# Designed miniproteins, single chains: the designs that were tried, part 69

Each design is a single chain, and the fold is of that chain. pLDDT is the mean over its residues in the fold that is shown.

## One batch from the design tools (miniprotein)

Design m2397
Fold by ESMFold2-Fast:
Structure m2397 (fold): chain A 81 residues (1-81)
Amino acid sequence: TEVLSASFLLDLSDEEAVEKAIESIKAYAEKNNATLDVTVIAEDGTRYVKKNLSADEFAEFLKEVAKKEKGKLKVDIRFHI
């Protein structure tokens, strides 16, 4: 079984792009009954890691990081389906 992954840059100054990214990933995870391992790296090198997240927990986690950080986030996701 192949592990699916996604990697992207998230610009926190673009609220529409942030919302679309969260909703798209959440919808994909819900559709596939997936759990997610997430790594977020901020511009200052601060690293946020959470594993075995549900779709809802993923959305909450990214929203929490977005409140603490500014600029661009590097987001790496592993999907367990």
Scores: mean pLDDT 82

Design m2398
Fold by ESMFold2-Fast:
Structure m2398 (fold): chain A 90 residues (1-90)
Amino acid sequence: MEAEIEKVTEELLELVKKADEAAAAGDEEKLKELMLEILKLYARILGESEEKAAAIETAAQLAEIAEKAEPEKIKLLEEIVQKVEEELAK
């Protein structure tokens, strides 16, 4: 589990960085793909209590990044992020 947890955490941070760059560039397609990949990693992290705090913080960062892209399309991305947050609170 150690190698898996470490790898997932590294991938999550790398995807967040790429998402921030895509949002700044206005690349909606890349931003959506990156957010979906991050959400897949969240599904793996949800079983780890220690990772929940990091997952919540990352979800908040994703919402902020999504706001930079394009408001009209942000609604779907924010709904996905909010669902992840709600699952973490459950």
Scores: mean pLDDT 59

Design m2399
Fold by ESMFold2-Fast:
Structure m2399 (fold): chain A 80 residues (1-80)
Amino acid sequence: DWDAEVQQRLAQGWSHTEIARWMLDQGRLDLAVRQVERAFREGEDPFSVAAVVAALEAAGAALPDDLRAFRRRMDQALLG
């Protein structure tokens, strides 16, 4: 049960960004996207969120437009 795993990791002090990265590593792109959306909405570290979004895009994950736009802005600020 992935929801139980999320709740357990949050109880252990994991961020939604860290959980998204872990889910990406497990090949669960759909679940990783939901966690990174939560991280973005809750105002977690923008560079960490953008790094996970970039990894999800590279893995072929379906991302909402706001996360794609956010990652593009962060890449421009960091690399441009």
Scores: mean pLDDT 83

Design m2400
Fold by ESMFold2-Fast:
Structure m2400 (fold): chain A 64 residues (1-64)
Amino acid sequence: SAQEQLQQAEEAYQKRNEELRRRWNALEADPSMSPDQRRQFAIEYTAESIRLIGDVIDLELAAR
């Protein structure tokens, strides 16, 4: 159902945010991390997070 899909999308969003946090912490601990690497990481994961929240919003609008 749409509500089940919404719940699953919310769980996927949470898991991705946890992965983002872990990878950010690992990169922050890397003394060789360059500004370009930080920028690339930020772009990649920001885009993924926006996509996932967009999916959640679409499913919320579809839920009855």
Scores: mean pLDDT 73

Design m2401
Fold by ESMFold2-Fast:
Structure m2401 (fold): chain A 64 residues (1-64)
Amino acid sequence: GAARAEEVRRLALEEGMSERAAEGLGQAVKDGNLVALRVGLREARELGHERLAELLEQEIKSVE
């Protein structure tokens, strides 16, 4: 939903992702785009964005 997409976008920005990347993840949440969400999860983990990674894992599980 829109609230979840905004939460993901905001958290990505807070943890240091670019605004473009944060907007892309928010859109992926709205669209249920599992491929984009899995890519975002991998990047969050590699960059040490632990809170964002946890939120993306929950979102992927909810869409699957």
Scores: mean pLDDT 82

Design m2402
Fold by ESMFold2-Fast:
Formats: structure tokens, C-alpha cells, sequence
Structure m2402 (fold): chain A 75 residues (1-75)
């Protein structure tokens, strides 16, 4: 049981890192934070505003991130 919990945490961390890297590729000021089950997306103070096209890509990345988290949670 302990090993299964460690594997889940590792998968969650990898999915988070991947999503954060994809977000920063669009805008380096984007920060994805997770505190328990609370997920927040924030900007650094120096971040430029997103274009409509960049907003669309960000929403897609967040959608994929939520789907991957739900997959891991169901394991």
C-alpha cells in the first residue's frame, strides 16, 4: 500500500512539472500551484497579458492536466 501511494505522488509530480513547463513555454510568468486538492493558476507581477490565442492554449493545457490528475486518482 505504501509503494502504491509513493507511485501516485510521483505521477502527480511528473504531470504537474509537465503542465508547468508547457505553460511557461507560452508565457514564462505563468505559475501552476497545487495545495492539496486546490489548483491555482497565477501570474508573476512582471508577466505580460495573454493574447486570446495563448488563453486558448492555456485552457487546453489545464484541461489535459485535470484529466491526467483524474486518471491517477482513479488508480
Amino acid sequence: SMKKEEEKKKKIDEVHKRAQEELRRINPGLVLEVDGDLITLSFTPDARPLTPEERERVLQILSDYYEELEKIKKE
Scores: mean pLDDT 80

Design m2403
Fold by ESMFold2-Fast:
Structure m2403 (fold): chain A 93 residues (1-93)
Amino acid sequence: MAAALAQAEAAAEEIAREETEIIAKELETKYGIKLSEEEKEFIFKGFLAGAKVVGYAVALKLPVSAEEVAKKALEVREKVIKEGLEKYKEENK
């Protein structure tokens, strides 16, 4: 169990970091929105939290639906992205 959790955390961190950079580039190239390092860190933490929840549910075989956990993680991800887009569009008119 411990090794599986450690691997899940390592993978989650790498994926969260890569996804944050992808989103930052997409926001800049498609929407003209430039993220600060602090804002990228908030997005990274959002991705990391979601990935860890899914990883823990799978690794620990928790009595919860993996589908429900994944759905909730994706909802949090979308909310963070939408709130970021709305805020920066207002500030960078």
Scores: mean pLDDT 68

Design m2404
Fold by ESMFold2-Fast:
Structure m2404 (fold): chain A 51 residues (1-51)
Amino acid sequence: SVQDQAQQRIAQLAAQTRTDSRGKSYIQQALLLSDQVDQEIQIRLEAAKQE
């Protein structure tokens, strides 16, 4: 929705402001998210193996 687009931009601006002050914290969260995504891929690969 158009409203969702506006909220996304606001969230982006807020994130930029926070990154300026908490860049380290944000990077740590990004690394954790990256690790979780990798684990999700592995779980899906394991599920596919039963084929």
Scores: mean pLDDT 64

Design m2405
Fold by ESMFold2-Fast:
Structure m2405 (fold): chain A 65 residues (1-65)
Amino acid sequence: ATHTYTATFPVADTTITFLAKSVSAEVKDGQVTVTATLGPDSNEATVTIDAASGKATVEVKKIEK
């Protein structure tokens, strides 16, 4: 099943919402990385937020299993 996940990151004052099967979030050395598995196609979205600049980078990878 696909669920809506919302994560708020104090480091970058950023809220990220995914419609995904699963979401994993990690904070290391001033960077926040959120990985979400999207829908039945198992696409992955990775969002990286740099604490120093507050800049967010979004990458979507299509994974076929």
Scores: mean pLDDT 61

Design m2406
Fold by ESMFold2-Fast:
Structure m2406 (fold): chain A 81 residues (1-81)
Amino acid sequence: MKPSLEELLEEMERRLEEALERLLSDTSLTPDQKLVAFGAEAGRLFAEVEEVAGRSPELEERLMELENRFLSRLFQAIRAE
């Protein structure tokens, strides 16, 4: 059966959480490099989800919401370091 949009977004959120934790623990990267690397990982994960679910305005809006939320967390965390 096709996974629901909610299930795909939950899996995406978990994978973004893992990517964020890996990047924040990498002491070899500058803050700017961490932002660029996170954006690249998020873009790859989003493309994977779009291939499974198909492109839709609803999916694009929800993925953008997730990206903005995790980017905000990344900005907050690197400023705290």
Scores: mean pLDDT 78

Design m2407
Fold by ESMFold2-Fast:
Structure m2407 (fold): chain A 56 residues (1-56)
Amino acid sequence: ASEVVELPPNANIPVLRNMLKDLGSKAVLTPVGERKVRVSGSEEDVRVAVELIRSL
């Protein structure tokens, strides 16, 4: 599964990657613009990552 998600103004991709590792998510974050990221992985990993990003 994959989704493109807009990053909140205070979001930092390196910090998000570390948070996802701590949550056990294997989602891959790929920048697709200054404030957008493509989330790729299993349906569960993508869901966890997208929910984390949207909660910031």
Scores: mean pLDDT 78

Design m2408
Fold by ESMFold2-Fast:
Structure m2408 (fold): chain A 66 residues (1-66)
Amino acid sequence: MAKLERMAAEAAAKARAELPPELAEQLTGDIRRALDDLRAGRISPGEAFARIAAAVQAAREQAAKL
């Protein structure tokens, strides 16, 4: 099992508890899409990493701004 996939799932669960459901759902979908593309070999691991990190940070910042 990929360590990254586990961390992403845990981060999504935590976000759901802290963030409003709309933002949590969007973040979860974004992470899932990136991981799915990575598993299919459509994007590089580095790109998936950057995308997930950016999505998490953006969601947190959006919630704090609201």
Scores: mean pLDDT 74

Design m2409
Fold by ESMFold2-Fast:
Structure m2409 (fold): chain A 72 residues (1-72)
Amino acid sequence: SLEEKIRENGERFRRFVRELLERYEAGEITEEQLKELLEELFGVEEVSDEQVREFLAKSREILEEEAKAAAE
């Protein structure tokens, strides 16, 4: 799962997730390109639209938690 990948790879994976979400929201990558990157990251042949939305939601939660931690 995404949470397990974050736990196993720690800061490296969290940084990657932040950068990927930021690039997507800035319009630097498309949803299709995001799907391809997630397919490569998880080693799967296809990522569903639902899985992409779940990834985006989870990534936003991670960014929000880190922003709160940085404010302390």
Scores: mean pLDDT 70

Design m2410
Fold by ESMFold2-Fast:
Structure m2410 (fold): chain A 113 residues (1-113)
Amino acid sequence: SDEKDFYSLLKDLLEKLITAIKNNPKETLESLKEGIKKVEEAIKEYGIDTVISAVSFAITIGLKELGEEHKKAYEIAKKGLEELGFEKALELLEEYLEGKLTMEEVLKKVEEL
């Protein structure tokens, strides 16, 4: 509920998101859906600008060393947050993780921004 707890939550969510994008297992999807709800609660508590700033900061300082596939996911998340806002970025990633969109389709939607 403080900023340090929120930062730790974002770090854990990013790690789970990267793993899900690589492997796409159902158990990781369920964990991410719970994480999405917690981030939505954080938006309500701290405001969307604060959440975007925290996520952008985490992205820019590179909380993760990423491989090629994970680098694409990172760039999608970064651009999506900066241009679509947080809810739209999560919606695209959730649709990918549910198998409704391919990675190429997500990339095309982000590139059209």
Scores: mean pLDDT 54

Design m2411
Fold by ESMFold2-Fast:
Structure m2411 (fold): chain A 70 residues (1-70)
Amino acid sequence: AVEELRRQGVEAVKAGDIGAARRLFLQAAELEKPNDRETYKAALQTAAELAREAGHDEGAARLRALAEQL
């Protein structure tokens, strides 16, 4: 389910696994609304904000850059 993938993504962010967080948030976004750039962008921005709040500033910057490229 979309909610389960988002929950796992939040846990990945808390663990500092930015790669897993990116994958999980994008998988959730794809299930929610396939091929929608705005949904993918929002998912990456959400992951970036959570990473920043968790103290993973470099990871947050990378996720934000990916969202900007969409």
Scores: mean pLDDT 85

Design m2412
Fold by ESMFold2-Fast:
Structure m2412 (fold): chain A 74 residues (1-74)
Amino acid sequence: MSNVEVAERIADNIVAAEPTTPVDVLLGLAEMAVGIFLSNGDREAALVFARRIAQKSPSPELRAFAEEVVRDLE
């Protein structure tokens, strides 16, 4: 499994957890995921992760975080 595929799966799992999980916990998980990808030098995986959250999340807080990450990594 590529890091890009891992990024997509983690993003999908965070979005799927939104109805049952507090947004502050999901923000912490999203920040941790971005941090791990960037620590591994994988800007592409971090960008794919953030773009997928921005596209699919119904949460304004998660979308705002994701849009900020996309902007910073462009």
Scores: mean pLDDT 84

Design m2413
Fold by ESMFold2-Fast:
Structure m2413 (fold): chain A 92 residues (1-92)
Amino acid sequence: IEIPDEETIERNIQKVGLAAGLATLHELGMPAEKVVELGKEVAATPDPQEGLELVLRVADETLGGEAAERVRRAIEEAAEAARKALEELLKK
């Protein structure tokens, strides 16, 4: 019997958001090899806020401000959807 760790749940929600951001970067024209490299840097970042800032900075620098805004929205929407799905499971 294992009790779910609340911090682990929060970390997983943030990872879902960041993964959606990386997928959106590839859809917007970033080469898969560069997305993988950025994903490794994000995975090495222990603070999800720093990971978010890194992804958005790279999006703005490589694809422009409109692309960065689309990536931000994808991250926020995916994280919120994951949070709501987990809340429904925990509500029981």
Scores: mean pLDDT 77

Design m2414
Fold by ESMFold2-Fast:
Structure m2414 (fold): chain A 62 residues (1-62)
Amino acid sequence: DVLKKQLEKAKEQLIDVASKYSSELAEEVKKAVISSFEELEELQIKVAERVGEYLRQQRALL
């Protein structure tokens, strides 16, 4: 959760900075940054799900 909030905060700051650009060339940079952060957030969720599943499997073997 702390790491996820840190990533969301960094994403918002980067989007704010990118949004100050008025050039169409800057739009490609904004899209790349947004996509990269979305992938990192999805990866964190998937890792958490996999760890949770592994722990459940270990408990079932009790």
Scores: mean pLDDT 67

Design m2415
Fold by ESMFold2-Fast:
Structure m2415 (fold): chain A 83 residues (1-83)
Amino acid sequence: SEKLKKLDELEKEAKKIRDEALKADTVDAYEKAIEELRKIEKEVQEILDEIKDKEERRYAVFVLAGITSYIMLLSEKKRELEL
């Protein structure tokens, strides 16, 4: 479905943002990446709210959980640099 394709693109973008931030390994890079990931998280949540199909909804939840975990990882990496 078109919604699943959009979720796939958002997941790929989120992974790229995560990987680029990890490569840069600076407080500023992590802060900007977290900001961008939160925007993607919101967009995934809006798509999830529109989905009625059980299988598509489960996939959207999986993508959302992944993005949330990336935000948590980058937040911890940022804290390590600030200590």
Scores: mean pLDDT 89

Design m2416
Fold by ESMFold2-Fast:
Structure m2416 (fold): chain A 70 residues (1-70)
Amino acid sequence: MSPVEKMMQRVIEAGRKLVEEHPDDEEVKKLLEEMEKAYKAKDWGRFSEVLTQYRIRYEEFTGEPFEVDV
């Protein structure tokens, strides 16, 4: 698995955890679904676009920046 795919997988795992913590937030669910779709398609550009929206939403929920180690 490439470093890019590992990072994408970690982002998706974090997204699933956030959905579990906030199951009533439909926007987080939609962002997770879009990230999973981009990951399966190996569409880095699409994934990066959705990730930007996810990072903003994560910061709004937690008050902390979303950081992922490769």
Scores: mean pLDDT 74

Design m2417
Fold by ESMFold2-Fast:
Structure m2417 (fold): chain A 95 residues (1-95)
Amino acid sequence: MKIGIVPLSGELTAENAPAVKARLEEAAARHDLVVLDVSGVTSIDDAALAAIAEVAATSPAPLAVTYTPQSRAVADRAVAAGARPISISELGELL
């Protein structure tokens, strides 16, 4: 199975939502599973969540999210948008 890890960082806003969407779509086209690493993300707005939700709904590859305790709130919002939670342990078994 081909796994693509997409690291994101900082504030995810309407300004960068198109770039986030493009990165996730590119990863989904090339991999069997896309893992969104939100460990470096400090906040996420509704436009960035809509981009994640669109990729999760339309992508041939499932979208998962991995996070640290500091980014848990961002990860919870991504899960609500359609991403599946994945632990570091589960990710290690898939790699």
Scores: mean pLDDT 79

Design m2418
Fold by ESMFold2-Fast:
Structure m2418 (fold): chain A 69 residues (1-69)
Amino acid sequence: SLFEPSEEEQQRALEGANELIEKAKDPNLSRSERIAYLTAAYILASLLRDEEQRNEVIKKIKEVEKEFE
């Protein structure tokens, strides 16, 4: 299906989400910039069909949110 990502597209989404999460950890970012990176990472996580991988990415996003609240 055109709406279902391939395994390669899912791998790129996983890598992209992790890169955005790492970028969001920069303490010099504004709150809005950090929210933008984490939101983008969450959107990429939604493309992951593997529930365990998706939940791991979401957990990382929540850990960054908690660190900067």
Scores: mean pLDDT 83

Design m2419
Fold by ESMFold2-Fast:
Structure m2419 (fold): chain A 62 residues (1-62)
Amino acid sequence: MSVDEQLQALRDELTKQVNDPSLTPEEKETASHLKFTLDHALKNSSVSDQQKQALADRVRGL
């Protein structure tokens, strides 16, 4: 799976978390901020694959 495909999959998962009624407001806010960061990385061609991989690893670490 490419780094962009990994970020897209994580972005979709974060979208589900933002809309999950079982999560706390703090968890939803964290998911929303990570989703924003992933959207920015996916749209910004100046973000390297190494930076994208580090971001994916950070999101998975939560």
Scores: mean pLDDT 78

Design m2420
Fold by ESMFold2-Fast:
Structure m2420 (fold): chain A 70 residues (1-70)
Amino acid sequence: SLQEQLEREQQRLERSAEYSRLASEVEKKVLEEYPELNEEQHNLLSEAAAEAARTKDPEGAVKRFLEKVK
């Protein structure tokens, strides 16, 4: 039904918003402390942002990123 389609779309938007928020949280925290990253570090940051969104653990993702960079 149309109602079920609208409910699925709403849930998709809510999940997408949460994913974006978690990814942005990691990127913001890293870039505030390290504004000039090289290309390799930018790739690692993208991986950390994706991991944070998947695991819902932005703090852990930032910590693991810093362990790889240091």
Scores: mean pLDDT 78

Design m2421
Fold by ESMFold2-Fast:
Structure m2421 (fold): chain A 89 residues (1-89)
Amino acid sequence: SPLLEEAKKIIDEYGDSLIDIAEFWLKNKLPARLPAFQAAKSVEEAVELMVIDLAADKLGLPRDDAFYESLDPELREEIRKLVKEKIKS
């Protein structure tokens, strides 16, 4: 999956920065661009959504709620697993 390959690169290059951003965003209850992002309840969920958003942007994919809701749950779980491993590192 091109989206998964881009997500892996983003986690590798920017994972630590995205974790810091997600922690700051959740702690301060900052507004999010999309309702799907506003619904994130954990650092893992916020980072997963940020990674997918950045990967989608790089690939020229739509970046709206319909896109996020239509994502393959297996793909989302693979990305979330990578995010959790990065957080544990």
Scores: mean pLDDT 79

Design m2422
Fold by ESMFold2-Fast:
Structure m2422 (fold): chain A 58 residues (1-58)
Amino acid sequence: SSHLEAAARALSEAYGVSEEAAREGLELAMQGDYRKGGEAAGVSEATVAAAAHDVRAA
């Protein structure tokens, strides 16, 4: 989805992580796996949870 891709790019730009890792982390977080999502994306659990919430709200 365009919203997921935009969020992954924004995380990549903000935190210096790869866009692929950000996408994987967001997909896990959107399934409710915030801890695994943060680990996969290379960002905090809170950061990936907030990004996943924004994607769902869009």
Scores: mean pLDDT 83

Design m2423
Fold by ESMFold2-Fast:
Structure m2423 (fold): chain A 95 residues (1-95)
Amino acid sequence: SSVRQEIQDYLQSLILSLQFARDSLEKGNYGGAQHFFGHARMDVEGLRNLAEQTGDPLAREVAELAEEELDLASESVEGLKESIKRLQEKLQELS
C-alpha cells in the first residue's frame, strides 16, 4: 500500500540518519552527530504524523518503535548500534 511505502521510506531515512550519526561520533564529529540526530527526530515526527493522519495500525506500531529506538540511540554509542540493528530488522520484516 502507499502507507506501507511511506512507512518504509521514513524508516529507511531514520536508519540512514542514525548510521550517519554513528559515523560522525566514531570520527569525533559531535556537531555532525547532533545534525543527524536532528534529522532522525524529524523522521520519527513524520512517522507519528503519518500514523495520526491515516489511523493505520502498522504506522502507529512503527512510529512507537521509532520513538523508543531514537531514545535508546541518544543514550550511548552501544544503544545507537543496537537501535540501528532493530530498525533494520523491522525494515526487512516490512519488505
Scores: mean pLDDT 91

Design m2424
Fold by ESMFold2-Fast:
Structure m2424 (fold): chain A 68 residues (1-68)
Amino acid sequence: MKILIVTLVDPSSGTSRELAEMYSRGLAQKLRQQGHDVKLKIVDNLDDLKKISEKARKQGYKVIPLII
């Protein structure tokens, strides 16, 4: 299936984005090995997470939120 991993990061931490990229890429590789098409998105606020999730679901994606 088509999967979108949306990672919410702490905007007060300059390093949280780097950690989010590392962890979300690892999860994406594992899901791709299971036969899924995976896209990654990083957001720093809840409103963007909701907007991106709604648009992705409309396009046939299953959304997995990840909090770092």
Scores: mean pLDDT 79

Design m2425
Fold by ESMFold2-Fast:
Structure m2425 (fold): chain A 78 residues (1-78)
Amino acid sequence: GVLVTVKMAVDAVMRRLGKDELSFEEAEEVADIVAENLGVDRQALVDAIRQRMKELGKDKLTRDELIRALVAAVEAQR
């Protein structure tokens, strides 16, 4: 399902980098993995990450913030 795939992608990138928050460039790697695995538009995922960072006034997103943004963006493409 969407949630499981998004969680797996976020956790894989965070574990590889040893981080609990990802910068925009690091979060783009998560978007790449999610887009490839679910066959959804990568640019829409990248735009969702950027929008979430803007809404929160942050340059990094936590696991939960990134998961919520990406799940919403994927569901919007269904």
Scores: mean pLDDT 88

Design m2426
Fold by ESMFold2-Fast:
Structure m2426 (fold): chain A 61 residues (1-61)
Amino acid sequence: SEAAKKAAELRAKAEEMLRQSEEYRKQGEKDPKNSKAYLAAADSNETMSEGYRKKADALEA
């Protein structure tokens, strides 16, 4: 269905955001002077990932 295709796209975006969040956390660990900025970027991407997953779930509700 069209809703299932849209949900799949949103889930793919959520996975990409989650991967970027993990990379930012790792960079924050390696770069103490920029750690705060990397952790903020990681948190932002994690929040976006959750938003995309919730939108996908709503389309299949």
Scores: mean pLDDT 87

Design m2427
Fold by ESMFold2-Fast:
Structure m2427 (fold): chain A 67 residues (1-67)
Amino acid sequence: SSEEEVREFLESIGAEHLLDFFRKEKLGLEEIAKLSAEQLGAALGLTRPEEIERLARAIERLRKELE
C-alpha cells in the first residue's frame, strides 16, 4: 500500500513519527518527490538544518527511483 511505502521512506530518514501527517495530507511517494526539501520541511514543522538536508537527500534518491 502507499501508506506502507511512505512509512518505509520515513523510517529511512528517521522520521517515522511523521507518518500520520503524510496520511492526513494524502501524500504518497510521487507527491513527496515533487516537493523541495524546504517546502516539505516547512509543512512538517522541521527547522533543523540536518533534518532538511536528510529530506533533500532522500527526495533526490526517491526521484531517481521513480524515474
Scores: mean pLDDT 74

Design m2428
Fold by ESMFold2-Fast:
Structure m2428 (fold): chain A 68 residues (1-68)
Amino acid sequence: SPEEERRRLLQIALEAAKNGDFVTARVAVDEAERLGLITPEEAARLRSLIDQGKVDEFIAELERLLAR
């Protein structure tokens, strides 16, 4: 289901970020946007946080998305 796929991809991004693997985190965010599971605005925000190295803010944003 789209909800299960969304949770899976956001959890992959979260685990990758916690391990410092922003290549995998970026791929998971891009895939979630491609599948329409997050909005382009949400994806752009997450990418901006990766590009700025804002690890704690990236994790917090993913946790917010997972709570919805």
Scores: mean pLDDT 89

Design m2429
Fold by ESMFold2-Fast:
Structure m2429 (fold): chain A 98 residues (1-98)
Amino acid sequence: SFEATASAEAPGISYTMSVRYDEATKELTMSATVNDEAAGLKDATVSSTLVVTDEELEELIREAEAENTDWARVVRALILGDTATAAAIMEAVLKKKL
């Protein structure tokens, strides 16, 4: 079982993403909370729970690598427990919006 969270902030914008995996239930939960004043979002939270085997989790990591988008890279980093890389990518995405 693991849990990883990364956050990034810029003026008027914050993003927090979390990934949690429960080995007993095989449940992978991904959640994102967004505050974006320009978009009118305040504490906007989305969450998804999937039942995945260890093999399916590895496949999800490979699919994220193949997507090669900023958000796919964030999700991959969080699944691998690399919260520093996830936060850095999120910060770079927010800075591009400014």
Scores: mean pLDDT 79

Design m2430
Fold by ESMFold2-Fast:
Structure m2430 (fold): chain A 77 residues (1-77)
Amino acid sequence: ELEELKEKLKEELIKLGLPEELAEEAAEATVELSKQNLSKEEIEGEVEALKEKLIAEGVSEEKAKAAADLMLKAIES
């Protein structure tokens, strides 16, 4: 279920080192993307935008990239 996916992804993002608020927002946005019939290219573009938002909010480039990887894997699974 999408709620379980959201909570699991949020926990993984927090373990990665994201602040809880940003982890919640990223997990929620990822679940919303998974509800849409988007192409692979569209999903990759939206996840890239979320990565840039995390960097703008103070997440390191390394952690933001790892977070984007987790988000893509969650949608592709």
Scores: mean pLDDT 81

Design m2431
Fold by ESMFold2-Fast:
Structure m2431 (fold): chain A 75 residues (1-75)
Amino acid sequence: DNLEKALELAKRQKEEGVTIETPASISTAERGAAVFAYVFGDLERAREILELAKAGDYERAEELAERAIREAEEK
């Protein structure tokens, strides 16, 4: 479940305040995926962000994630 994985990582970083040695782009991408899935109900876009991050396309993953966060603020 892409939503559950994204939320788990976001919650873990927020609650534990620990720095997991992952690229910052991974954290942003997974947060954006959680926003798409949870706020918009758009699991396909959430999956797209996670697939881009997994493929190493961190720049595109971050761009989509940041867009999702901005749209969530407006919605």
Scores: mean pLDDT 61

Design m2432
Fold by ESMFold2-Fast:
Structure m2432 (fold): chain A 70 residues (1-70)
Amino acid sequence: MKEEIIKKITELLIKAGVPEEIAKKTAEAAANISDPKVAYGAIYVGMVDAGLSKEKAREVAKEAVEIKEK
């Protein structure tokens, strides 16, 4: 379910050091994107905007897309 995916991705982003409000908005945006590549890009941009390194942002974006793809 969309809500469950949003919750799981939000939790992942918070654990990575992203503020809760940014994490929630990024997770909601990604959950509404059907294309995995576009969803990855949205999460990556959200993570970088939140102050994460590019390396950490790539790692987190990959894991979040895996959560969404089930």
Scores: mean pLDDT 79

Design m2433
Fold by ESMFold2-Fast:
Structure m2433 (fold): chain A 60 residues (1-60)
Amino acid sequence: APEDLAQKIKEAIKAGQADELKRLVPTLSDEDVGLLLAGADVQAVLKAHDVPADVLAHLE
């Protein structure tokens, strides 16, 4: 479900799990993962990576 993917992304960021983030969103570069782990706007980064709009809505 979209909310399950969004929750996994949030937990991976919170836990600093770079490999898990790349598994969940395989198009992420090392630079994008670094930005997400540094507290960048999750929606802004993931919008560039063809993440579905319903998943992005749960990332608020």
Scores: mean pLDDT 79

